# Designed miniproteins, single chains, continued (3): the designs that were tried, part 80

Each design is a single chain, and the fold is of that chain. pLDDT is the mean over its residues in the fold that is shown.

## One batch from the design tools (miniprotein)

Design m10778
Fold by ESMFold2-Fast:
Structure m10778 (fold): chain A 88 residues (1-88)
Amino acid sequence: FPEEAARVLERAGDTAIEYAKQGKRDEALAILQLAGAVVIASARSRGDTELAKLVREYTAKAEEALRNGDIDAARKTVEEGAQKVREL
């Protein structure tokens, strides 16, 4: 499941960054929030509290970067989070 969770975050991150680059910050935030919520719910249903915690932490950091207009920081945060999830 970690590999699948990481891929969901990576794809959502790529899509969110593309929307953010177009000035569509609300759409970018919604995509990250939805992807994070789905992955967290799936992790919790499997009893994977560590994966759920990592996803919550890194999606929250990426959302904050997007709210601050720091697209590069948001991209880096999602990539780092996905990598940490993959290593579980």
Scores: mean pLDDT 83

Design m10779
Fold by ESMFold2-Fast:
Structure m10779 (fold): chain A 96 residues (1-96)
Amino acid sequence: EEEKKRKELAEKAKEYLKKAREKAEEIRKQTGDVGERALRVLELAEEHAEKTIENPEDEESFEKAAAGLAVAAGMAGPVIEEEAREAVKHLKEYVE
């Protein structure tokens, strides 16, 4: 049961990261620079999130993922804020 819940949390975190990335791509098509910068920050946050999922004891990877998602949300504004927040929430529950 715990293994299943942990897998579901990791899958949900990845789903929200993907949704944030898709929205950043949409903003990039409309604005160019803002969406492109947000997308690059999201790509780095995704790498750190993946490292956190592979090694949940790596607090630095989690902190970098959370910080990257916050920065991307700040760049893109409310459009990705909810998805970024949900990704961090599920990732945090995964490492607890």
Scores: mean pLDDT 78

Design m10780
Fold by ESMFold2-Fast:
Parts: sequence; structure tokens; C-alpha cells
Structure m10780 (fold): chain A 80 residues (1-80)
Amino acid sequence: SAAEDALAAAVHEESPENQRKALEIAAAVAEAHRERAEAAADDPEALAALGREIARETADRLEAAGLLKAAAAFRALAAA
């Protein structure tokens, strides 16, 4: 799930404050694409492509915020 992916990525940040910030950024990106995810729910290929797009956007926002370790984890998800 998006929440599990966000938690797994956030724990790579050493600071509890940075972990919380990473989770908030990931949640905001997921929420921004929620309607698209719902529309793609019956199309596994479209849902997988959207998941990679969300992971890439999340990584970009995490990098902009200086959360490089969480960003690297989302980059890996986008490349899968």
C-alpha cells in the first residue's frame, strides 16, 4: 500500500522529525492522485504505471525537502 511504502521509505531518515516530514510529503502526493488511483483500480497495468509516477513525484519532492534517504527508497520503487 502507499502508506506501507511511505513508512518503509521514511525509516531510512535518521531523525524522527525528518521521518514525520517524509510521511507527510508521501501522504500529500498520494492524496493528490487518489481520484486517478480510484479510476485505475480495475486496470492493473494503468495502476502500476500510476504507482511508478507517484513514486517518482514523491522522490522529487523528498529531494527538494532535503530528505535524500527517503527519496532514494522512492526512486527504487519508481524504477521497479
Scores: mean pLDDT 83

Design m10781
Fold by ESMFold2-Fast:
Structure m10781 (fold): chain A 111 residues (1-111)
Amino acid sequence: DKERLDALIERLRATPGSLDEKIREAVRLVGGTEKSYELAKEIAERLGLTEDSDPRVVLAVAVLANYAVRLGYKPSYFELQLVAKTLVDLGVISEEEARRLVEAAYELVGK
């Protein structure tokens, strides 16, 4: 639901504080756990995200991290790519942002 995603993006845009606080809020909004938060933080760090980063990218990181954690097994590159493609199709992130996000996530879930 694009309207629901747009509302989440605006909430993150209005969220004050550090990148860490914004990642925690994004993880909370997508129904993630502490494990989702830890993975999202590692992905954001690998992508070089900062407090000034686009809230859409922060939300995408939280969505992909939560998906990976909820699977209960190590996701394949293809499974991560499908989630990222959905976010591109919904206008949350660009194809280039999605590619970098999937590459970062895949490396981290393989550790």
Scores: mean pLDDT 85

Design m10782
Fold by ESMFold2-Fast:
Structure m10782 (fold): chain A 65 residues (1-65)
Amino acid sequence: DAAVEEALARIRAGEGVDESEDPDVLLRVAEIITKEMLEKLKKAGIEVDEEKIKEELEAVRKYLA
């Protein structure tokens, strides 16, 4: 999805995202960033509650639906 890739590129560049962006796109971007952060934390040897983070993302998804 080009919109998700473009939003990710902007966030990584420190520019943020367009305010008019589709909420579904923003949710997918948040999921991707969260997964990348979890992988980096695990590689650094930092313990994270991956289950808890997944539950929170699922709750947000259901709330937005």
Scores: mean pLDDT 68

Design m10783
Fold by ESMFold2-Fast:
Structure m10783 (fold): chain A 94 residues (1-94)
Amino acid sequence: MDELIEKMLELAKKYLSPEDVQRVEELLTKLREKIENKDFDGALETILELYSIAKEKGNKELIDVLKQITLEVLEQHPDPLLQERAKKAKENLK
């Protein structure tokens, strides 16, 4: 997870305006807090906000990293069906 969050921030700094980088950094901090508190539904909501930014900018690399972050969160989710689907989707992204 840490490597994916760092990669997301580096891509944001490369492709986004300073204002959007600040928003992404704040959302990534919020995402970490949600994961630490085991609020996986809140983590997914935060990821959807990050997706909205990436989609508006049309940046495929940001979207691809967010997909990987989403799968890491789903793998930790208490729902066993979401865990199994995340593991299978991760295998297909390699």
Scores: mean pLDDT 78

Design m10784
Fold by ESMFold2-Fast:
Structure m10784 (fold): chain A 64 residues (1-64)
Amino acid sequence: MERMVEEVVRRVEERLGVELSERDRERARELVEGFLNLGFPEELATRMATMLLEEDVLGERGMA
């Protein structure tokens, strides 16, 4: 689990050129666990969580 969360955070930070907060890291964990609980394989759960976290971060910054 932790490795998947770290991978999601790392990818989002690299792609957006930003440093993510602890809140963003918690969101990544929720997304990964959510997809795994739905029966998604680890690779797909990580990819889906990365996409949704990118959208969440961009949305928050655009709204702020």
Scores: mean pLDDT 79

Design m10785
Fold by ESMFold2-Fast:
Structure m10785 (fold): chain A 105 residues (1-105)
Amino acid sequence: PAPLVRLSPLLAEITGVDEPLTIEELEKALLQALADEAGVSEKDPSKVSGVDLLRRLGVEVDPEDPEVLHLPADTLVGRIMDGRTRVSVVEFAEALAAQRTLVEL
């Protein structure tokens, strides 16, 4: 019995799904949405490296501070970070983890 994850309004918008999903279904939908935003034409987006995917999404490391990331405001990644264009690597990683671990009892 796989637990169902309740999607936040942002996750429902990103994935195009408004119903509870299993964690595996959510991960697949998120990878597909990120691959579509990045213009990846591969049938399996999990075969694209995370670094290449982030670069295609316009995520850049700050040249003066390697712990700071610059995010495009009007993209899926910018929406995950509540429209923030400058975040720490830690904040970005925590936000991505939180989006994947939202569950409803």
Scores: mean pLDDT 62

Design m10786
Fold by ESMFold2-Fast:
Structure m10786 (fold): chain A 94 residues (1-94)
Amino acid sequence: EEVEKARKEIDEWRQKALEHAQRAGEIYKKITGSEEAGKKAFADANAAMLSPKVGRKLAEEYEKKGYKEVAKHFRDIAEASEKMLEARKKLEEL
């Protein structure tokens, strides 16, 4: 029961991260006018889901380039990644 709740929490944060990844790609494509740029931002976002450190680094890079909305989504992905790690730690303690 408790193990199942922890797994559900991980899945919920992963889904939120995927939604932010999709939005980051769409926004970056719209701002730059480039489909290739949008696809690259989406790929970057997928990498950010695996590591909060990567997510925070990418958020900083996009913000420095002036893409504040894209940076916000990368920060949200980093938070989701961190929450997934916290939930995994809880799962290990159950």
Scores: mean pLDDT 83

Design m10787
Fold by ESMFold2-Fast:
Structure m10787 (fold): chain A 84 residues (1-84)
Amino acid sequence: SENLELVASLSDEEIEQLAKQLASASDEDQRAFLDVVGKVIDVEKNPEALKKIGKLLKAFSEYTSNEELSKRAKELAEKAFKKA
């Protein structure tokens, strides 16, 4: 999809900035983000996109103030890296 191709094109610096932006959102918006990304990981076939998604989720887990969402993001990052 268009959004998945965009993520694969992001630099490490752009991923870091995006992670900070996402982690600054409301808890409800952060949960919605993780729900969408979990579904994306299930259907994504591009290993480079999966690695970038994993990096984004790992960075997000370090910036979010919500321990539950941090743990969930780490689990999704591991899933993305294993699938890549």
Scores: mean pLDDT 83

Design m10788
Fold by ESMFold2-Fast:
Structure m10788 (fold): chain A 62 residues (1-62)
Amino acid sequence: MIEDSQKANAILLEIQEELRKNPDTTVQEAEDRAREKGQAAGLSSDMLEMVVNAARRMAERQ
């Protein structure tokens, strides 16, 4: 749990930076990037969905 939360936070910071550099990134692209990074980091399915949902909200806000 704690280690997964640290990994999730790191991924969300990376996604936020990518969105800042490329504001044309679509919601789907942000979700795909978050899922790819989360799977590579070995996040649990619950944490993976939380990260994907957070990335979607960040992209929608732009």
Scores: mean pLDDT 80

Design m10789
Fold by ESMFold2-Fast:
Structure m10789 (fold): chain A 85 residues (1-85)
Amino acid sequence: SSTEQRLQQLGSRVRQIQGEVLRALGSGDREKALKTLQEARKELQEIRREVESLRTPENKDEVDDLLSMIDLQLKQIDRAIDYLS
């Protein structure tokens, strides 16, 4: 379904964002890392809202798993922003 395809696209984007965050943190550029973390935080919050809106009885477990992954990443990003600020 279009919903299933969209969830797969959102999940792929979440993984891409994680890679971007890890690269930024490994770059040694504090200012660039902070900007990347702030942009990632905003995008993940938007993705989280969209994922929640796509919830159905059939995809509940997949949605809950993706939301848990997003929430963990947001918590890690918030800690990194605090550390770098």
Scores: mean pLDDT 90

Design m10790
Fold by ESMFold2-Fast:
Structure m10790 (fold): chain A 64 residues (1-64)
Amino acid sequence: SEVEEAEELVKEAEELALSTSDLAAIQKKIDELREFKEKSKDEKAKEILENAITGLEQLKALLA
């Protein structure tokens, strides 16, 4: 399901963000989540992705 795909992408992005200080790598994951959100038709999947994007952007700002 789109919700399961969104949860998997979020898990990958969060695991990367916790394991690296590379802002470019974190940005790439944010971009992947945004792309999936824009093509998704599931409102729950979009909410999961939006929350993760917001969290990763805040983390990126703190690491900058």
Scores: mean pLDDT 83

Design m10791
Fold by ESMFold2-Fast:
Structure m10791 (fold): chain A 94 residues (1-94)
Amino acid sequence: TKPDNLKIDLFGLSSEEVDVLILDGTEPADFVPPAAKKVILLKPNTSLAEEYEARLQRLAEKFPDAVIIEVPQEQEGLLTLDEKFQIAEEVLSK
């Protein structure tokens, strides 16, 4: 279930403070993260994971309290927006 009252920014393009910022390393190189109360970093568990690890590592250095979630092996390639929201919902429901 996607929380409709929770502000989630998947691309860091919001100019306002958000409750949760979800990043997967596909953000633009000049990306400047907005203010967020919680940051979730999605690490793909695929053959493409290494291509994003350097970017995710830099994001983890900026957000040392961020939650890092490894995507299941059965999900090949990059996550869709719906898949990212489902993962965020599971983390937030705990």
Scores: mean pLDDT 60

Design m10792
Fold by ESMFold2-Fast:
Structure m10792 (fold): chain A 91 residues (1-91)
Amino acid sequence: ERKELIEEAIEKLPELVEEVLNSSTEDREMAAVALDEAIRVLTEGVPAAEAVRRVQERAEEIRAANPLSEEEARRRLLEEAERLLELLREM
């Protein structure tokens, strides 16, 4: 089951990234944060509940502090997506 989920994630992640690239800058920033936390779950063994909490906390920080420019949000999303894809392929 876990291996099947990894294979599905590898297949679907590029499609999801493509959808988000045409959404709002905030959605791109949020997607990048979610991908970063997914990487932490896979690499650091972080519980899913903790990962969800961290995504929420970082999302609030991004909204309250310095919103990324459209270009920076896009770059961050693509960088995190590539990191996750490489990690999943190695599993």
Scores: mean pLDDT 69

Design m10793
Fold by ESMFold2-Fast:
Structure m10793 (fold): chain A 61 residues (1-61)
Amino acid sequence: MTKIEKLVREEAKKLAEEISKYPQYREVDKKSFIYFWTQLGADPELIEKILEEEEKKVKEK
């Protein structure tokens, strides 16, 4: 895993908790998150996958 992928996962975990509390903002939060990390050189599909994985983990806890 690259350093940027690790950072994406750490921030995705935080965002997943926020989305769980305020699901009405999920689409905006997700779009902004993918856009931001894509500008920093992360793959948009990988960013989306990581965020979806962390969202599922929050729902399972």
Scores: mean pLDDT 80

Design m10794
Fold by ESMFold2-Fast:
Structure m10794 (fold): chain A 111 residues (1-111)
Amino acid sequence: AGPSVTQSPASVTARAGGSATLTSNASGTLPLTHSWYRVRPGEEAELLARDGVNVAPAELADRVKASKPSATTSTLTLTNLTPEDTALYLTFVESPDGSAGGAGSLLTVLE
């Protein structure tokens, strides 16, 4: 079987100008590669980070921080939040014996 993935928090609300940290925990055969996507209605999923490395577009790069604090854990931190950051943030995890997606973290940014 492929890896198992849990994302937390399932839902979080933050204010514009604040920050939010999202976590993805996986279990499975190492190495586990986490990819973070931003999903907004009517848009294609946008890759923000892969394996602790920020790959976000230049307009977002200064506000996105990715890390890999352990072999099984990946975090995505968004700073200087805008209402446009309101989205579902999904992880996709690859392992030698398969892949799996997380259920997502819904971030709501209030003015």
Scores: mean pLDDT 87

Design m10795
Fold by ESMFold2-Fast:
Structure m10795 (fold): chain A 94 residues (1-94)
Amino acid sequence: AETEELLAILRRQAELLEAGDYEGLLRFQAELAGYAVPQEALANLKTAEAAERAKILAETLARTLEAARDVATLAEFEEVARRVVAEVQAEVEA
């Protein structure tokens, strides 16, 4: 049962990412983590700047997952994630 639920969650996240629905992806992840996304926060995502930040976050997630495909430990995953975040931040600030 838990395995089927996890597969459904992963499939939904992949579908949202593939569709470019970054707002939907953020909302789904927040709800999954036990947070309700305030309507004000979602409204802020509709500004050009907020939409760009949401896109960058989704792209960072996609890059991290791709870079971490051969990772065997949580520590290795965290190291890869930190590297990818730093690379994306440098690209945005440039």
Scores: mean pLDDT 59

Design m10796
Fold by ESMFold2-Fast:
Structure m10796 (fold): chain A 114 residues (1-114)
Amino acid sequence: MEEKFNEVVDEMMSVYDLDQDGRISAEEMKKMLMEDHGLSEEQAEAAVKRLDTDGDGYIDKEEFIRAYIEGVMETNNLSEEELKELLIDWLMEVFGLSREEAEAVTEKLFEIYK
């Protein structure tokens, strides 16, 4: 479970790691929240600033997960349960996970978010 979770999160982060340096910059995260999740520039900047707890201008896995979940819930007015089902379906379609694997990954994402 942990190993599969890390694989999925690393692949998700790599989509937004535009310079392929193995980390997501605050600017890349802001762009993702605005372009993929429909946040305003002010909303995206506030979210990234709150999540960049190290102040180093880079987003770690936990910070990425929190930003992603918060952004998707806010922009789509989704409940936690609705987002969980969307993530399960997306993980099954995009990553080829079984429903059991997708449910386990989703549960771990929300564990980090909470």
Scores: mean pLDDT 70

Design m10797
Fold by ESMFold2-Fast:
Structure m10797 (fold): chain A 62 residues (1-62)
Amino acid sequence: AMDLEIEATLYLIRAVIAEKYGDYDSAIEDYKKALNLYSQIPGAEKDIEDLKKRIEELEKKK
């Protein structure tokens, strides 16, 4: 099985790149995918809260 933390990290990298280029829709989608994966990882509460905040901030830019 794939490591959930590695998969979540890859979605975060994709989201950061999309955000840098102003593609907020793609960034939000990938951040939400990472959020779903982190919700399955014990001890990821801070990552989950950080992702929720970033998604909210990006949605305000749409």
Scores: mean pLDDT 81

Design m10798
Fold by ESMFold2-Fast:
Structure m10798 (fold): chain A 94 residues (1-94)
Amino acid sequence: VSEEQLEKDIALAFLEIAAAVTVLSAERLGVPKEQVEKLRKGLGEIVDRAQARLDAGEPVDEVVAWANEEMKKLVDELNKETGIKIEPIKVTVG
């Protein structure tokens, strides 16, 4: 496995884990099912787009920074809609 491919695989794995933990946190905090499903779909779309961008050869740090900001926006929207305070997970790769 190339070092570049390993870095991409690790970045995607961390983004997938961050998305899964965020959805689980929303469910455990009693967020209504409809809003949890909207969050799950939105986070999944961000991860899918991050994978496509990494596969296209975009820099890992730029793709991860973009994904972190997009995930934060979804979490901030959910917090505003529900009144719950979920801390956005920031993925860091180095």
Scores: mean pLDDT 85

Design m10799
Fold by ESMFold2-Fast:
Structure m10799 (fold): chain A 75 residues (1-75)
Amino acid sequence: MIDIDKATEEELKAAGVTGSSLFEAKAILRALDPDRSGVLDEATRKAAREFAKKLGLPETDVINEELLKALREGK
């Protein structure tokens, strides 16, 4: 279980978050967190996957740079 605010870049990459700056990734993940738990949990991953589907991006367990950019621009 990954604490979004305390996670290192390596911890985020190990959890399937890639291709973005640490600060940007954390800001986007916090915005996706429906429970506001501050943790990269299944609810946060589900929200990311559902957003990817809406954009026509491949549904995957990896939160890649394309998804992070789309989430940032969608705000």
Scores: mean pLDDT 69

Design m10800
Fold by ESMFold2-Fast:
Structure m10800 (fold): chain A 105 residues (1-105)
Amino acid sequence: TTAKLSKAYKLIEAGKHDEAISILKGILKEDPNNYKAKLLLAAAYYFKGKLKEANDILDSIINDPKAPDSIKGDAHLIKSFFNLVLGNEEQAKKDFGLGIKLLKK
């Protein structure tokens, strides 16, 4: 799984988002609680312009009582980045604050 996650990350960096999405969906079929794969899948959907799908994944992590606070923090930081790029400055500030609070817990 670590090798597949690393490959998916490199594919996202190379702009090969559809190939990354395919790998990440495969990981999640085998391990539905692989939160790192869910975070990367949200990023890949965002870069592909699939904003609803990206936000739905991040919100599913934030609202999952089984997700560690560190993972929920990462999800909030990714939402903050998306909101900044979209010009939603106030929402970005809120998500950033929530992410930092969870990561420093």
Scores: mean pLDDT 85

Design m10801
Fold by ESMFold2-Fast:
Structure m10801 (fold): chain A 82 residues (1-82)
Amino acid sequence: MTVAEVVDVRVTGDLAELTLRVLSGEAPAPGTHVRLVVDGVVVGGKDGLGVVLSREGDTIRVLVDARAPLPAVGARVELEPV
């Protein structure tokens, strides 16, 4: 399981780009669909699904639904590939 920290949150309309710094596990590749979990709760839209937009070393950008509750900057997120 991959664990990351939220570095930045950018909302554009109904979508949000999360910038995550991977702390442990493998950084998922661009195009990967991931489930986002914070403290055992699925976040970031229906089923917590996001898509990885980019990967630069241990930093990834993930696109999620902004209409659901979003994780705060500094939150720890568990990433599960789907």
Scores: mean pLDDT 79

Design m10802
Fold by ESMFold2-Fast:
Structure m10802 (fold): chain A 108 residues (1-108)
Amino acid sequence: MKKEEAIEEARRYYELAKEYAKKSLEYTDELDKLGYKEEARKAAILYSSAGVWAIGASSNLLLAERSEGDEEKHQALLEGARLDYEAAKESYKKAEEIYKKAKEKYEK
């Protein structure tokens, strides 16, 4: 893979990881507003995890931009960013599930 292609794809994964972290925080804030302390705490842990993964993706992007390495090195950094994105997405999905279940309890 060309360096420029790997950088652009890693940037895409970083932006997606940031979006999932932001959405996880939004679920945490809404749960807190509803007074669901336990669910808000669980969502906050998931938000923290998603944030760590977003930082990881950012680090992989930065290393790819600064690296004079070969295609294998750029591919490894891209793969790291992809895994960080997938972990952030999983944290977001778990936070969404907590939020939906809490809202269902409130509506009953």
Scores: mean pLDDT 80

Design m10803
Fold by ESMFold2-Fast:
Structure m10803 (fold): chain A 90 residues (1-90)
Amino acid sequence: SEEEIDRLVELLDEGIEKLKNATSKQEAIDVLRELAEELRKSKHPLAQRLADFVEATIAEMEKASEEEFQKLIDDTIALLEGARRILRER
């Protein structure tokens, strides 16, 4: 539905903003855990795929070095921005 897409776009925008403002690995992980939980509540197939990706990213962040962590944040933001764009093009 239009309302479900609008909710997902808002959720992704909020998650991206919070990730950009995260000052520690733990803050970033907490943001991603919240995002994954909210994405799981959606019945949209893209939301489920994004939740799978976010959960995998959390696991990688937990074992990542500082350098690997920064790359994971940048890659995650880029992927979420791409998903947001796809949702808006519908």
Scores: mean pLDDT 85

Design m10804
Fold by ESMFold2-Fast:
Structure m10804 (fold): chain A 63 residues (1-63)
Amino acid sequence: KEKKIKEIRKSLEITEREVERFIQRVREDPSLSPQQKEEIERRAREALERLRKKREESIKKLE
């Protein structure tokens, strides 16, 4: 609705897409063990969740 809210949501969508691409690259990396791949993916998803919470707080402040 509001331009700023739309920009925040669009930025989050881009970041989510980048995280998915990053996880795919990690999965395809032959230098990493399965355990390392799992840990990196978990950490990346945790970071994304924290970012989502921060962005949601920003949106609530604007609305």
Scores: mean pLDDT 79

Design m10805
Fold by ESMFold2-Fast:
Structure m10805 (fold): chain A 121 residues (1-121)
Amino acid sequence: SAEELIEEVKAAINSKEIPDVSLIEEAGFDPSRMSEKQRKALSVLLERVKELIEKGASLKEITGLFQEVIKLLAKEENKELKPWPVEVPIAATRLTLGKEVSISELAGLALQWGIDRLRGL
């Protein structure tokens, strides 16, 4: 569920464990440009997208789950969502520049990576 994934992200952020950054690198980001919180959050989100794709989840199932995650996180962050997909390129640019990116924006990046993989991009 969306709530379970959010709790996994929060647990990872609060963990002293070093995240596996291999999926972040595979998704085209430089983990050395990211904060520890961003690396931990994005790693969990990308791993969940990968797991869902490997289990044969449809585009509709993946988008449904991640849209709910994004909505719940944006509410906690007191952030008003911009229409998808406009916010995704903006968040990706900020991340590559080492700027602050919220967890809801990282969830949007993970969703876009999943969509690209399912479309053979």
Scores: mean pLDDT 80

Design m10806
Fold by ESMFold2-Fast:
Structure m10806 (fold): chain A 94 residues (1-94)
Amino acid sequence: EIDITKDDLENNPNNKELVIGYLKYLTSASEENTPRYYATQLALYALEGKKEEAKEVAKKANLNTLESVLDFFKEHKFEEAAKFVEELIEEKKK
């Protein structure tokens, strides 16, 4: 449910700021305690480097929601955020 293309990211070197702005909008437009709300909150906190807040959201989210955020970050080449979400997925499995 995050519709940002690779072309948008490749044409804008400040894409992280644009993605953060869009995720803030999606979070405000999403119903609380839904998979979409958790996906957008997790992605937002991870991109902002708010690791503790992201970890709290990950504990409440389903594994599929975490995997969708991981796929989003890998698709858009946010490698550091992707590694962090991958660590959250492994913690949730333990």
Scores: mean pLDDT 73

Design m10807
Fold by ESMFold2-Fast:
Structure m10807 (fold): chain A 98 residues (1-98)
Amino acid sequence: MEKEREEIFEEAGKKLEEILGEIGKKMVEGIKSEDPKADVEALTRRATRAVALIGEELGLSKEDMEEAIRAAAEAVGAQTGDLEAARRVGEEEIEKLK
């Protein structure tokens, strides 16, 4: 066994960031599957709010929470083709947390 504590913590942190980004993406897919005509604003607000609640439960820092919300908004934008609208809504949801 050659894994040191620092290596384990770095690996865990990286995987947590990946998991939060994937949760945002899968939330968009689920919402769109139930409501295929949902606009980018509705999809982004649902996804970012879900990610914010999960991040709060996990005890994320303010900076990590903002990053997770932006990742969720980016995933919505990528899926809908409207990155600009999704990013704006994501920033609005971050403002509400302040």
Scores: mean pLDDT 70

Design m10808
Fold by ESMFold2-Fast:
Structure m10808 (fold): chain A 89 residues (1-89)
Amino acid sequence: GVYYELSEEMLELMEEVGIHERVVSEGELALALLHWAQKNGLFDPEDASVVDLSDSRLGKLLGVDRFHLDQLGELIERLIEKGLLKRVP
């Protein structure tokens, strides 16, 4: 399986949804991101497939205002590009 090492900033955010390990599987990370968005009330009230990050700490770290759930893989790649995640070899 694919695994990722969380940065300090990502670990702090993911601890809000019960992640206490620095290394997570892709599936664990995907579920944690969705639970974090739900816990913070970030789903668009007119389209439950859209997450609004504009007022969130994650949005500020990424420089992204919103994303569609079908683009979760693209969000993970952007987290890597921003140095918030590192792919484990």
Scores: mean pLDDT 84

Design m10809
Fold by ESMFold2-Fast:
Structure m10809 (fold): chain A 80 residues (1-80)
Amino acid sequence: SEEELKELKESLEKLEENLKNAKTQDEIDIVLDQLKRLVEYVAKHGTPEQKELTIEFLEKMKEEFPELSEELDKLIELLK
């Protein structure tokens, strides 16, 4: 549903903001673990639209966090 897509987008945006605000490697690792759990949930239970939205969001995050590109690529592969 459009509501479920909106909630997923808001969850992803919150994780992106938390990643931008992370000041230590431990804080980055916590956010990446949360992101991985969300991606694994979407991969297992998500609709095609939710998977596509998550892939597009992760691709955007690679532009904002190029140092995390390899980790984000691994998450994208889970959704394919």
Scores: mean pLDDT 87

Design m10810
Fold by ESMFold2-Fast:
Structure m10810 (fold): chain A 95 residues (1-95)
Amino acid sequence: MEVVEELQKEADELAKKGASLEELAEFAKEAARRLIEVGAPVPKSTAESGIAVADIALMVAEGIPVEEALLIQAEEYEKKGKLELAEKLREAAKK
């Protein structure tokens, strides 16, 4: 759980700095790598709004390419009515 809490703090710091979705996507790749190395349990996002970095990191840890993970998460946000977040994730996936 310590690694999950540490990654969440890093994600929060990036958000406070005004990090782009591209920077958050790169962070998700690194987070997935660290989670795989330590065998950490499934991370659970505590964020009520914004990008679900933990969910994206989990998908990447399961072997899904980051751009595909971003598109899957975008579809989930669209189904939940978070259209603006879905569009931002799709734009990040193009780069």
Scores: mean pLDDT 62

